# Designed miniproteins, single chains, continued (5): the designs that were tried, part 36

Each design is a single chain, and the fold is of that chain. pLDDT is the mean over its residues in the fold that is shown.

## One batch from the design tools (miniprotein)

Design m17234
Fold by ESMFold2-Fast:
Structure m17234 (fold): chain A 110 residues (1-110)
Amino acid sequence: MPRLLSDEEIELLREIANLLIENGNEDTQKAAKELLKKLEETREVSEILSTLIRLTRESKDPTTQLTLAALARILTGRKLSDAEVQALLSGGVSEEIVELLKELAEEMQK
């Protein structure tokens, strides 16, 4: 049975995508808009995960790739380690996005 995203998980994903649109470059904004569109079409974790993996491969920006890859990892049910948090921050991911990624990872563990 495919797992469905909860309302709280959808809200966190939408907040992350909106921050990427507001503060990101054109590559980041394009990826984030496609993610938002997919969240309107489906709640299936597997479909969102497939979209994130594709967007990570299509992105040319290393910071965008790091953010999308972290989202994909979280959707597989994995927690963010301290080392991964430091890698995201060192790669240029904002503290606000990292905090939302941590919140999403905690929500996915419920």
Scores: mean pLDDT 84

Design m17235
Fold by ESMFold2-Fast:
Structure m17235 (fold): chain A 95 residues (1-95)
Amino acid sequence: SEKVKEVLEEALKKSEKEFDKYQAEVDRLDSSLSSKDDLDQLMDAGSKLTGSATDVVSTRNALKQPASVVVEKSQKAIEESSKPSELDLKIVEAS
């Protein structure tokens, strides 16, 4: 449905913005690396960058699927998870 596609497109934009944010933070920390605390911050930022990259890829892949398949996958994820994602909840609500 159009609403499911809109939810996925909004989620993609948010994930891309988070990716850009953490990429900039990694670049800043890498260029100014001078202490153990700086290294710990760089490693944390790197983990968050990897997470946001995974979110971008998974959302792009969901946009390539029929809306019915995306809704079924989100419904199953909600049923199988003790802590459902906000995205899965929004996808099912938009269906």
Scores: mean pLDDT 86

Design m17236
Fold by ESMFold2-Fast:
Structure m17236 (fold): chain A 97 residues (1-97)
Amino acid sequence: SAGDATLEALRRAAEAVEAGDEELLREVAEETGMSVEAVRLVGEAILRLSEALKRALFEDRELTPEQEAELEAQVRELVEKALELGRAGREKRLAER
C-alpha cells in the first residue's frame, strides 16, 4: 500500500513537470514530505526514463493502448527498484560512523 502511494506520487510528479504545474509539484511535496526541488528532479528523471524506454522498446513509434500499458509497467518497475536501492544506500550511509 505504501509502495503504491509512492509510485502514484512519482507519476504525479512527472505529470507536474511535463505540464509546468507548480501547484501540483507543491501538492506532491506536501504528500511525500519531500522538498519541491526534490519532487521536480524526480519528475524530470522519470520523464527521461520514460522517453528512453519508449525509444528502446518501441523505436519511438505511436503506441497502441497495450504498448502504452507495457511502457507504464516497465517505468513503474524500474522506479520501484530505484527507490529500493536509494533506501538501501541511505541506510548504509546512516550506519557509517
Scores: mean pLDDT 73

Design m17237
Fold by ESMFold2-Fast:
Structure m17237 (fold): chain A 59 residues (1-59)
Amino acid sequence: MSVVEEEIKEIEETESPEKAIEKLKNLKRFVQSVLPPEQAAKALELIDKRIEELKRKLE
């Protein structure tokens, strides 16, 4: 897995859904700042998908 995929998995496994969403939003800001545009786009799409899934789970 990429470093971003590993970070997402760790956040989801170690944090409550509410805290995971917060940390994933912070991760989005980080990847936009440090990754090349093409890699950032893929990472952002993956992170957004995970945030949306967690929000739905929270009701």
Scores: mean pLDDT 78

Design m17238
Fold by ESMFold2-Fast:
Structure m17238 (fold): chain A 80 residues (1-80)
Amino acid sequence: SLADRVRAELARIDPERWAALHLELFPPEETDPEVAAARRAIRAYLERHPEDIAAVVRRLAELARQGVPRPVLALRDELA
């Protein structure tokens, strides 16, 4: 699954934070409709472009390390 591929790549590039970063794209619950829409857009992009998984998850990790609030919103904008 896409979730399994993203988890494997995150565990490789950020073994200490992969679980928190995986929840940024695959949370069990959605509370913010704009953030939910951004997550769906990023996941749809990765389903269509699986070759970009490594680059996209590395960028998500970088945005989170920089302390960007709601890093999935910034990531969505970069992919548009």
Scores: mean pLDDT 85

Design m17239
Fold by ESMFold2-Fast:
Structure m17239 (fold): chain A 61 residues (1-61)
Amino acid sequence: MKIVAVKGEVDPALVAANGGEIVAHKDGITYILVPAERADALIAALKAAGYEVLSVHDVEP
């Protein structure tokens, strides 16, 4: 799994369509949990939609 941190509010439908799940909002940042094999597709979709991706971290399942 990976955690993707995105600045601001993110469209939940875009996240779900790319295999992600919104797990937290804190200090104007949206945290998305995604399978590692789907992470690149999610990040590409977020950037194409104009979102700022702040960080990506590996997490243990």
Scores: mean pLDDT 84

Design m17240
Fold by ESMFold2-Fast:
Structure m17240 (fold): chain A 90 residues (1-90)
Amino acid sequence: SMEEKLKEILEEFKKIEEEDKVESVIVQMAAALVKGEKEEEVRKRLEENKKRAEKLDPELAKALEEALKAPKEVYEKYIEKVKFMVEYNE
């Protein structure tokens, strides 16, 4: 299923990109968009998570802030990458 493929892709990215929290957040947003979630809803969820993280995990809060500032072109690149991985690499 798409959900299983996206989970595997996210696990691979967490394993490889654990040091790069910003890229990890961008990949998670891209995966949600590939799954069919609306960009506006995903952004609102990330903004809420950022506010919550400010008190619990300042490093994650900074990563969320940087990811939210990323231009659409960056997200489009990761959306295409995630789509390619779902379609051609299990």
Scores: mean pLDDT 75

Design m17241
Fold by ESMFold2-Fast:
Structure m17241 (fold): chain A 80 residues (1-80)
Amino acid sequence: SLQEKVDELIQKLRELRDKIYELAKKSKNPVEKRRLQALADFLDAAIREIERLKDTNPELAYEFAQEAVKFAEEELKRLE
């Protein structure tokens, strides 16, 4: 169902958020650390908004969740 797909994406976003926070904690580069912290904070805010939208507009929640995952994955690739 659409609800199940949104829940799966929320779980993936939580895992990405937590991974990025851990990378930020371990980073010795202050610029990289701040960028990772900002990305994790962005994902945390996005998760809250997606959870809110899930109850009122599940189609929009799904689209937003997909875009948030894509954005996070693209940002992480830049940090190779």
Scores: mean pLDDT 87

Design m17242
Fold by ESMFold2-Fast:
Structure m17242 (fold): chain A 97 residues (1-97)
Amino acid sequence: SEEERLDVEVARALGEIALAITKKHSKNPKVKELADKIMEELDASEEAILAGDRETAQKHLDNIEKLAKELAKESGDESFLKAVQNVVDKLREIADR
């Protein structure tokens, strides 16, 4: 469906953002650790959205925002935080359908 395609595209965008930040800060293992955790929380949020579990989906999206703030602080990259927030906002809209 169109909704399923949108979810896949949004997830792909976050994956590309996570890959870009890890490449930019390739010498910082904490950046990779935080990016990997963001991807795990994304997978969990997608499973919850598909299951119709809005409360669990919101919890995982909240965890992504927290991890993104930690990664932005570690990397000094505020544009990363804004990019992740835009993706999370779209996923929250999908979860509320």
Scores: mean pLDDT 81

Design m17243
Fold by ESMFold2-Fast:
Structure m17243 (fold): chain A 67 residues (1-67)
Amino acid sequence: MTEEEQRLAEAMRILAEAFRRLGKRPVPSGLPSEAKTLEELGEILVAMARSAGLPDEDIERIREAMK
């Protein structure tokens, strides 16, 4: 895997753990086909976290993982 793919995987892992902790519906394991870049995928993950009501701390961890 590339470093970018590893960062995305880590961000998705953080999101999935937060969802499990909050008893929320799990995020689909498939990547959004509409995203063309890693940056767009990162924005989609952050948007999903916000719409699910995740704490700012989890959202910031997702952002940091994408750097």
Scores: mean pLDDT 67

Design m17244
Fold by ESMFold2-Fast:
Structure m17244 (fold): chain A 56 residues (1-56)
Amino acid sequence: GKEAAETVRGVAIVGGLPPVEAESDEEAYKKAMEIFDKSKDPLVRSAAFAAMLYVK
């Protein structure tokens, strides 16, 4: 939901990416997965994985 989208935005900012917006849990999950796949920073990847689990 909105809270999951906010978490994904936080992860993107920490990873040096522009903020992402998500209107649904499905969109938030897809953006978190993209950050996880594209990031080389273990901390950013761990946070993105946690965001994916949070979305459910």
Scores: mean pLDDT 62

Design m17245
Fold by ESMFold2-Fast:
Structure m17245 (fold): chain A 66 residues (1-66)
Amino acid sequence: MAAEEMAELGRRLTERLRAESEAATTVADIGKAAGKALDELHQAGSADGAREAVQVAAAHIAAARA
């Protein structure tokens, strides 16, 4: 698959995770949003960099709980 296509998918999923985190009221909700983003990357045959970016973003959001 094209690297440009995978980079675009990763970028869109990371942006969606941020939008979903803005609507989330609990860390558990943020975790579910991150899980959905990772599942979509897995189904698309994800590039490692895109998957890592989503995981790092999710960890930072979870850490912001206190």
Scores: mean pLDDT 64

Design m17246
Fold by ESMFold2-Fast:
Structure m17246 (fold): chain A 78 residues (1-78)
Amino acid sequence: DDLEALQRATREGREYSGPAALALNEALAARGLPLPDGVDDRFGDHAQLALVRYQILNGLPVDGVLDDATARALGLVD
């Protein structure tokens, strides 16, 4: 599962490339969070910073990890 692979990568502090990263970056950009490299299919330092900003704004744990609560808040899961 691409989303589960991305979630594991965020927990392990690793970069990821794939459709789940594109969906995450689209969701972050749609919520006004800046992505300096643009909306692409990569999760790296810039996407992690945007995720951290999202977590701060929404009162979630500020760890840069795409847990199920963060993924649900971003509309990536039910």
Scores: mean pLDDT 82

Design m17247
Fold by ESMFold2-Fast:
Structure m17247 (fold): chain A 105 residues (1-105)
Amino acid sequence: MTDEELRELIDKALEKAIEFAKKNGYEVLAASASVTEDEPLRVTVALVAKKDGKYYLIVFTFEVKDGELRLVSQRIMEIPEERYEETVAALKARYDAAKADPRGL
């Protein structure tokens, strides 16, 4: 896969994840994506989102099949307000590192 094709898949996965969150009444506050080069290729999108005064970490996993993204798993976890800043910082640090190495965890 070319770097350009990889970027397009990441962008498309981010758009799909954000659209899904908004459609379900979440306000998206932070978003990050990473790729795992397995068979099939996987794109993981993590969102920090707010709904009904609560904060959530939402993780989507997409598989690439025939050039298309397929949602294979979704996880929603409530973030306690007192841990919100730490969670956002940890998420950004982790997924920014993964973006620098697309094969990363």
Scores: mean pLDDT 75

Design m17248
Fold by ESMFold2-Fast:
Structure m17248 (fold): chain A 90 residues (1-90)
Amino acid sequence: MAEAEAIAAAFEPAVAEALAAGDEERYRALGIEAARRVAEAAGVPELGEEIERALAEAERARAAGDEEAEKEARKRLLEAVARLAEAVAA
């Protein structure tokens, strides 16, 4: 918990700036970076990598109109997020 709070505090100024500017791309990038750092702090850096990869796959599939690939990427994203939540709660 303390490490997750420290990570959130480190990103707070940049997140506030992105939100004030309405910069959705920057806000998303900050979310990915925060997830990676939380995963690293929880001892499961591979989950942060999986979250980033699954999100990128979902975006590429959506741009290509590939509904099956988008569904698979979303499933992987949800599974990785659930595992990260369990690791942080431990």
Scores: mean pLDDT 74

Design m17249
Fold by ESMFold2-Fast:
Structure m17249 (fold): chain A 87 residues (1-87)
Amino acid sequence: MEDEEWNEFLREVHKLIKTDEQLGLAVALLEIERRRGRKPGAKALELLTGHKFEHPMLEETSEEEARELLEEARELLAEARREEAAR
């Protein structure tokens, strides 16, 4: 049930992604939080998409933490794109 609700939420977030950069950042953000053993923060998703999200599984984080997570996600995306360009 919770996994199903989370997957539905991720589909809604995906509908709000309009650029390849936003998609890459969303995937990188999810991967970083997965490595930390937690769900992404609502504020990080808001800064990424420009839309406010409310979901019980979202972490409540500060704007500073959200910005740091997005910066880490940008670095991860840049590394992935560099590897893809080397193909």
Scores: mean pLDDT 72

Design m17250
Fold by ESMFold2-Fast:
Structure m17250 (fold): chain A 130 residues (1-130)
Amino acid sequence: SDEVYEAGDRFAEELARLISERTGLPFEEAMRRVIMILYYLQSTGYAPPPADASPVTRVLLEEFRRAIREIAENPRIDPEELARRTARRVEERSGVSLGEAVDAAAAEIRARMSPLEQQFIDRLVEKALA
């Protein structure tokens, strides 16, 4: 479980790096978006996307679920390769950039979060950047 959590943290960091490099978004803000989405997936028990999710958000959530399952099955997976593969799949399926897909999903997920969940995300981001 600790190895899976460490691999998940590495995957989040590599996704945030790709978003930051491609969009110019500060790395901390990219991390906040990625962590928020991954927390949402974990908090729902990796349930299917909500019925009212946009098509872009559905694609992003499905590909992030796939990536987390791949990590759970192989915690030694290369996080950079997994992040790049996940980005490519999101872009190919959604027709938008990874940055645009993450922005859309983060906005939709944030609208569903309580203030306590938002505070918890802020603490997770602080811990990830420590």
Scores: mean pLDDT 87

Design m17251
Fold by ESMFold2-Fast:
Structure m17251 (fold): chain A 101 residues (1-101)
Amino acid sequence: SSMEEAEREKYIEELYEAIQKGDLQALVEVIRRMFKAGLSEEEIRKLVKEAVERHAKELEEQYAKEGVSDEAIQRFVERYRKTLLEQLEDLIERVLKEEEG
């Protein structure tokens, strides 16, 4: 299904803030609200990936400013991105199963 741009940006912002704070309860709540609003699993995954990418870019900029080498930044951010996306995919699947029951 299609989503209004303003609604899409709101979800990305909420996901981004929850990711930045490491707030798993907030992440679960936002994901549940997206399912309740009728978003598909694919739409939710796309918004989650955009929120992760936003935070990853901010980490890259912060570490570059602190003088961390480009190689070390790339290595860290790649592992961060992979690990967080795997954790968030698990959360999405768990919330989906709860909402489908």
Scores: mean pLDDT 83

Design m17252
Fold by ESMFold2-Fast:
Structure m17252 (fold): chain A 56 residues (1-56)
Amino acid sequence: QLVPLSPEVLAVVQEVAPEVRTGHELVEWLASQPVSPELLAFAERVAEAVRAELLA
């Protein structure tokens, strides 16, 4: 895949969706999910991991 997830982001993503390994797979998984509090909480965790990586 052309857009691999970083180890930090991958760890957060695989906590909820262990089958997801790349950004493309994450987008596909998110597109298949209905909007819910669970999905929103997951999105927040992914955003935190990305932000922490950018600030490192």
Scores: mean pLDDT 70

Design m17253
Fold by ESMFold2-Fast:
Structure m17253 (fold): chain A 85 residues (1-85)
Amino acid sequence: MKELEEKMKKVDEIIEQLRKAVEDKAPLEEIEEIAKKGFEEVQEVMRLAREAERQGAPASEVRNARLKATEKGIEIQELVLKAKA
């Protein structure tokens, strides 16, 4: 579970970097690169959550981790859309 927690923190750090880049009106290419990295970490969290479930982690904890990852993915997408507007 430590790896899952570390990846989740990484996603939060990337979202904060993305939010700052969008507010600072950074080049779209830079915003898209930050977002790409964020999506890759979200996918990794989803993979680790499924692996934790296979190793006997409580279903509720796995579901909560996957829901949080999904919410963070949506936040990344919304920030990219805001930058493109």
Scores: mean pLDDT 84

Design m17254
Fold by ESMFold2-Fast:
Structure m17254 (fold): chain A 61 residues (1-61)
Amino acid sequence: SDEELKKEMEKKLAEARATLDPEQQRRVEAEIRAQYDEKLMKSRAKNAEEILALRREQAAG
Protein backbone atom coordinates (compact mmCIF):
# COMPACT_ATOMS: atom_id res chain seq x y z
CA SER A 1 0.00 0.00 0.00
CA ASP A 2 0.99 3.65 -0.31
CA GLU A 3 1.21 3.87 3.48
CA GLU A 4 3.74 1.02 3.60
CA LEU A 5 5.92 2.75 0.97
CA LYS A 6 5.83 6.02 2.93
CA LYS A 7 6.72 4.21 6.17
CA GLU A 8 9.65 2.46 4.47
CA MET A 9 10.86 5.78 3.06
CA GLU A 10 10.73 7.45 6.50
CA LYS A 11 12.66 4.54 8.02
CA LYS A 12 15.43 4.86 5.41
CA LEU A 13 15.56 8.63 5.92
CA ALA A 14 15.96 8.15 9.69
CA GLU A 15 18.77 5.62 9.12
CA ALA A 16 20.58 8.02 6.77
CA ARG A 17 20.32 10.85 9.33
CA ALA A 18 21.81 8.58 12.02
CA THR A 19 24.80 7.41 9.96
CA LEU A 20 25.72 10.24 7.54
CA ASP A 21 27.02 13.80 7.81
CA PRO A 22 24.57 16.63 6.93
CA GLU A 23 25.77 17.09 3.33
CA GLN A 24 25.54 13.36 2.59
CA GLN A 25 22.14 13.25 4.33
CA ARG A 26 20.71 15.89 1.96
CA ARG A 27 21.88 14.00 -1.13
CA VAL A 28 20.75 10.59 0.12
CA GLU A 29 17.39 12.01 1.28
CA ALA A 30 16.78 13.45 -2.20
CA GLU A 31 17.60 10.07 -3.79
CA ILE A 32 15.36 8.14 -1.38
CA ARG A 33 12.45 10.55 -1.93
CA ALA A 34 12.85 10.35 -5.72
CA GLN A 35 12.87 6.53 -5.66
CA TYR A 36 9.75 6.28 -3.48
CA ASP A 37 7.93 8.98 -5.47
CA GLU A 38 8.47 6.85 -8.60
CA LYS A 39 7.26 3.70 -6.80
CA LEU A 40 4.14 5.50 -5.53
CA MET A 41 3.27 6.79 -9.02
CA LYS A 42 3.71 3.32 -10.53
CA SER A 43 1.62 1.77 -7.74
CA ARG A 44 -1.20 4.28 -8.32
CA ALA A 45 -1.18 3.69 -12.09
CA LYS A 46 -1.33 -0.09 -11.54
CA ASN A 47 -4.16 0.29 -9.00
CA ALA A 48 -6.20 2.37 -11.49
CA GLU A 49 -5.83 -0.38 -14.11
CA GLU A 50 -6.78 -3.07 -11.55
CA ILE A 51 -9.93 -1.12 -10.60
CA LEU A 52 -10.98 -1.09 -14.27
CA ALA A 53 -10.34 -4.85 -14.49
CA LEU A 54 -12.41 -5.49 -11.34
CA ARG A 55 -15.32 -3.42 -12.69
CA ARG A 56 -15.22 -5.45 -15.91
CA GLU A 57 -15.27 -8.68 -13.86
CA GLN A 58 -18.26 -7.48 -11.80
CA ALA A 59 -20.15 -6.57 -15.01
CA ALA A 60 -19.41 -9.99 -16.56
CA GLY A 61 -20.04 -12.16 -13.50
Scores: mean pLDDT 77

Design m17255
Fold by ESMFold2-Fast:
Structure m17255 (fold): chain A 105 residues (1-105)
Amino acid sequence: MAEEYLRRAKETLRLSGDEELLRRIEEVWEWAKKNLKEEQVERVAKALYEVAMAAALLGSETGLRALERVEELVKKNPDVSEEELLKVVIEVAVERVEEILEKGK
């Protein structure tokens, strides 16, 4: 399942042309495989897919910001829950939607 989430994340970013975020996601994934247990790696893969979806819907900067927070959270607490990782991605997405609405778009 982890490999499938990564494949979908990469495909989403290739379709949007977001090469920088694609490279950053690959860096985080390689770090996770080297430093985390299998079950922790699966949670990270799902979070990376959620980051890619946020980028596809709200732009590359939103995805990069979500990825930064996911990476920081996982490095600080490798046992962080799937729910907590999703919450962080949703918070970044909500902040971006609010910013867009404030700009009158």
Scores: mean pLDDT 84

Design m17256
Fold by ESMFold2-Fast:
Structure m17256 (fold): chain A 63 residues (1-63)
Amino acid sequence: DEIEAVFKKLDVDGDGVLSYEEVAKGLGMTSEEDKRLFRTLDSDGDGVLDFDEFKRLYLYKSK
């Protein structure tokens, strides 16, 4: 899947999670709305997204 390919490409550390910097760089997320969306999907509040959280973000942004 395209989303899985993008996730793996942005996951430079190979730890299975993405930081805001990794997502922002890969998807061009620089707006306050993008930052708020990231925080909303970061249900754990740990500053990273797992694949399921990233998939929701990607689908939201692609619409």
Scores: mean pLDDT 74

Design m17257
Fold by ESMFold2-Fast:
Structure m17257 (fold): chain A 75 residues (1-75)
Amino acid sequence: SRRARLERYVESLRHYAKILKDLGLEEESEKLEQYVREAEEAIARGDYDTAWEVVRKALEEALRVNKKLAQEALK
């Protein structure tokens, strides 16, 4: 259950990173892909506490990027 939830977040973050790359935001995409890799490695070790910390940081970064994109689109 806990592993399945973490894997869903990682999948969503990877998908969002692809969207950012398609938008030309390569640096932001690469940062999210790095978090995805770190979370996958932690999940593989059974270190779900570290995996959750990494996912949380990635979600915070994704929210910051999304807010900037929304602000730019509304101008």
Scores: mean pLDDT 86

Design m17258
Fold by ESMFold2-Fast:
Structure m17258 (fold): chain A 65 residues (1-65)
Amino acid sequence: SAAEDEKLAAESVAALAEAANKKVFGLPGKGTGTSERGEKAKGVAESPGGKVVVEAEGDEAKVTV
């Protein structure tokens, strides 16, 4: 269903943001994700070292540290 697709997209970008934050700063951070109709997804993870944002829209993905 569309709601399941949105949930999976949000969870995926949250996990990616957590992994990226841990890779960059070496500290565990909590990731959160949001998705709109499965077309746009945004993940954010914060740790004591800093913040990582992962944005995905259609065929494009962008990571900001």
Scores: mean pLDDT 75

Design m17259
Fold by ESMFold2-Fast:
Structure m17259 (fold): chain A 82 residues (1-82)
Amino acid sequence: SAEEKFIKLLEERREDPLVAKYLEILRWREELHATYGGEELPPELQAEREAKSAELRRLAEDPRLQEILREIEREIEEEERR
């Protein structure tokens, strides 16, 4: 799927500290979702999820990370077109 390809392309770039941090937060969110299924979170974990989401958003505003994400998005778009 496009989501699987996105994660794989990020992992290939994990030597970049921005990509590594971005992946770390994505994996944390995935673990949270796997644990709680329907995303019914205790208030404490809800606050942590909000904080991690804000951190992801800030990372996504970095020009270097934006360039990397745009490259990945182009590769995925090309594959979706077949």
Scores: mean pLDDT 77

Design m17260
Fold by ESMFold2-Fast:
Structure m17260 (fold): chain A 87 residues (1-87)
Amino acid sequence: DEAKKEAVIEIINRYTEEAVAAADPSKAEKIRQTAQDFIDMIRASSVEEAGGIVQGWGAAMQELLKDNPEAVEIVQQGTKEALEVIS
């Protein structure tokens, strides 16, 4: 279902920008690049594969932002919301 993939990509983009706002400005480029890499994987994947890719985005972002609890919480919420849509 293409609509589910687009909804997940919208959620990732929204929470990525919230994480950028919460994080140190020096990390903005890496945060956005990480999101784009996973979005590209979702676009290339099946809907069945997309859940695993969403979990991968969440894990990579939490590692990148581990010293920022607010940004980690934002990414955890985004991962949860995206997984609820793709299921």
Scores: mean pLDDT 89

Design m17261
Fold by ESMFold2-Fast:
Structure m17261 (fold): chain A 90 residues (1-90)
Amino acid sequence: HMERVREALRRLLAELDFAIERIPTLSDEQFQAFKDALTDRNNPVVRLLLEHHPELEKLLDEIKSATTKEQFIENLRKLREFVERLLAEL
């Protein structure tokens, strides 16, 4: 179980790094689709994080409500920092 969680978090970290680098080059439509996919509450990793860290709901809402690529990237960096700390403790 712990290894599965660690792999899921590591994959999320890679996805966040990819997003931060690529978001500036995306169209508005691609940006919106990516934002929706990343913050999907049906995602098992998102559900797991919220079950153990309900304080992340505010950050996820901020990510969803971001209207500019800059705001979105800033919020993704906050999520990335959180994921790195969580991985260090697993």
Scores: mean pLDDT 75

Design m17262
Fold by ESMFold2-Fast:
Structure m17262 (fold): chain A 85 residues (1-85)
Amino acid sequence: KFIDELYEEMKAKLDELKARAEEIRKQTGNDEASERILKLVDEAYKLFDEAKEAAQKNDLSRAYQLIDEAVKLMLEAEEILEEAK
């Protein structure tokens, strides 16, 4: 249950980052920064999906590792977004 709630919250935040990256592309023409953010967001989505599958198989160590990696990608995307503004 808690893991499912975390997934929903993190995916919502990733959706927001994706929307903001597209907005920067349209407003500034900074395709490089926008493309990097979108790549990181897509990778984070995949890692969260893999973490959910690992948790369902009771592989909590793997699930936690994947969540940690996804969060790191999300933070990197936020940093690029802030600097590209």
Scores: mean pLDDT 79

Design m17263
Fold by ESMFold2-Fast:
Structure m17263 (fold): chain A 72 residues (1-72)
Amino acid sequence: IADQTQQQLESLGYPDVAKAAKDTLEELAAQGVPESVLRAIADALIQQIQAGVKLSAEETRRLIRHMARVLS
C-alpha cells in the first residue's frame, strides 16, 4: 500500500507528496492501523490530488494522520 501509493503519486508528478504519503502510511502500519484503513486513506489522498487539490509534504502527513484518526 505505502509503496503503491508512492508510485502512483510520483507518476502524477508529486514526488514530495509521494514520499510523505509513503513514510506516514508506513508509520501508521507500524502502529497497527489495519491494511483496509490504510488503503482507504491512500485512495482518498489520490482522489484529492487527482481532483486538483495541491498539498505540501507536511499537509499530506497531517491529512493522512487526521484520516487515520477518523477511520480507525
Scores: mean pLDDT 81

Design m17264
Fold by ESMFold2-Fast:
Structure m17264 (fold): chain A 69 residues (1-69)
Amino acid sequence: MTLTAGEVAELAAKRLGLEPTPERIKAVAMTLAGVPQSEAAEFTGLSVSTVSRLEKTAKEILEEQGATL
């Protein structure tokens, strides 16, 4: 993998037309580490819907980078 969790979070935000704020990057990093979306939303002040969209997009980017099954 050539992308860090932070770079994946930035790409996910940009793909959704969102600014890659520190809060959005942190939410993605937390969910990728296995933290529930509701807890990531509480820690960052984002809505659960925003966290869910960011995590889904970040996982799609990670799949594109190296999951060929």
Scores: mean pLDDT 78

Design m17265
Fold by ESMFold2-Fast:
Structure m17265 (fold): chain A 100 residues (1-100)
Amino acid sequence: SLKEEVLKLLEESMALLREALARETDPEARAVLSVVLQGLQDIKRLIEEENYEGALEGLEKTIELLKEVLPTFSPELQAVLEEVIEKLEKAKELVKELLE
């Protein structure tokens, strides 16, 4: 189902972020990764509750934050976050389909 595909994309994104956080030593980068992880947990809850409008807003805000902070991080972390952004953009498109 579309809902299951969105949840899978969120779980994959959270796994990538947890792995990045485990390797990250910079306090500013760690703070951003922690905020994004909490945001994705909240979005996952909204999807499970079928609050797709709230989930869409959360995804849009998270994608915007990641795009804004992306160039401030190491090339290795940028590559991970670009993959996360791609997964979240796909999740956003599927959530829009769930609203139809």
Scores: mean pLDDT 90

Design m17266
Fold by ESMFold2-Fast:
Structure m17266 (fold): chain A 107 residues (1-107)
Amino acid sequence: MKLLEEARRAAEEGRRLAEEGRREAEKDEKVKERLAGVEQVLAGIRDMVDKSMKESKDVQEDTLRKAREGLEGVRETLRKIRKYVPEISERAERAAERGRELLEKSL
């Protein structure tokens, strides 16, 4: 339970950082679009982790594996845009990695 709660918080932290990055990327439409995608995926991962805390162990494990895969996709997207919003991308990538590690420990 504690590890999943921390993973949910890490996903929410990453989501907030992606939202902040969208404001920083004010005139770059592609960077804004990528950050909006990251925000949506992280919001979905947060909700998946929250839902998994109420699921049976087998269903929970499947949900958490999918959430972990989603966090890897987020990290790849953040690396691709790092040159445009380096500080925000680096902070969001660290939040996603923390979430991945917490989900891995929960499996």
Scores: mean pLDDT 81

Design m17267
Fold by ESMFold2-Fast:
Structure m17267 (fold): chain A 98 residues (1-98)
Amino acid sequence: SNTDAIFRAALYAKELLKLVDSITVELPKTSEGEALANFLKEIGKELGVPVEVRYGDKPRVTAKTPLGEVTAETDIPNAQGAAEAMKEALEKVKELLK
């Protein structure tokens, strides 16, 4: 469900934000995308990590780490795609930081 996808994306983002200097997230301009954007900005503020949100046609997550930049994207223009892009970005960052 879209609600489940939003919560999964936020969970992955919370873990990602503990590992990175900043993120930029591109989200579909939908009610679900705006809800996720608000959660991401709040998590970033609480953790002291810059979060930039842009709206576009497909989900994309770019994470800046001390060891380089990681990008993950999907052609699925909804909350499920956003969750998958966030999960992939988290997995790529964990692999980079080994």
Scores: mean pLDDT 85

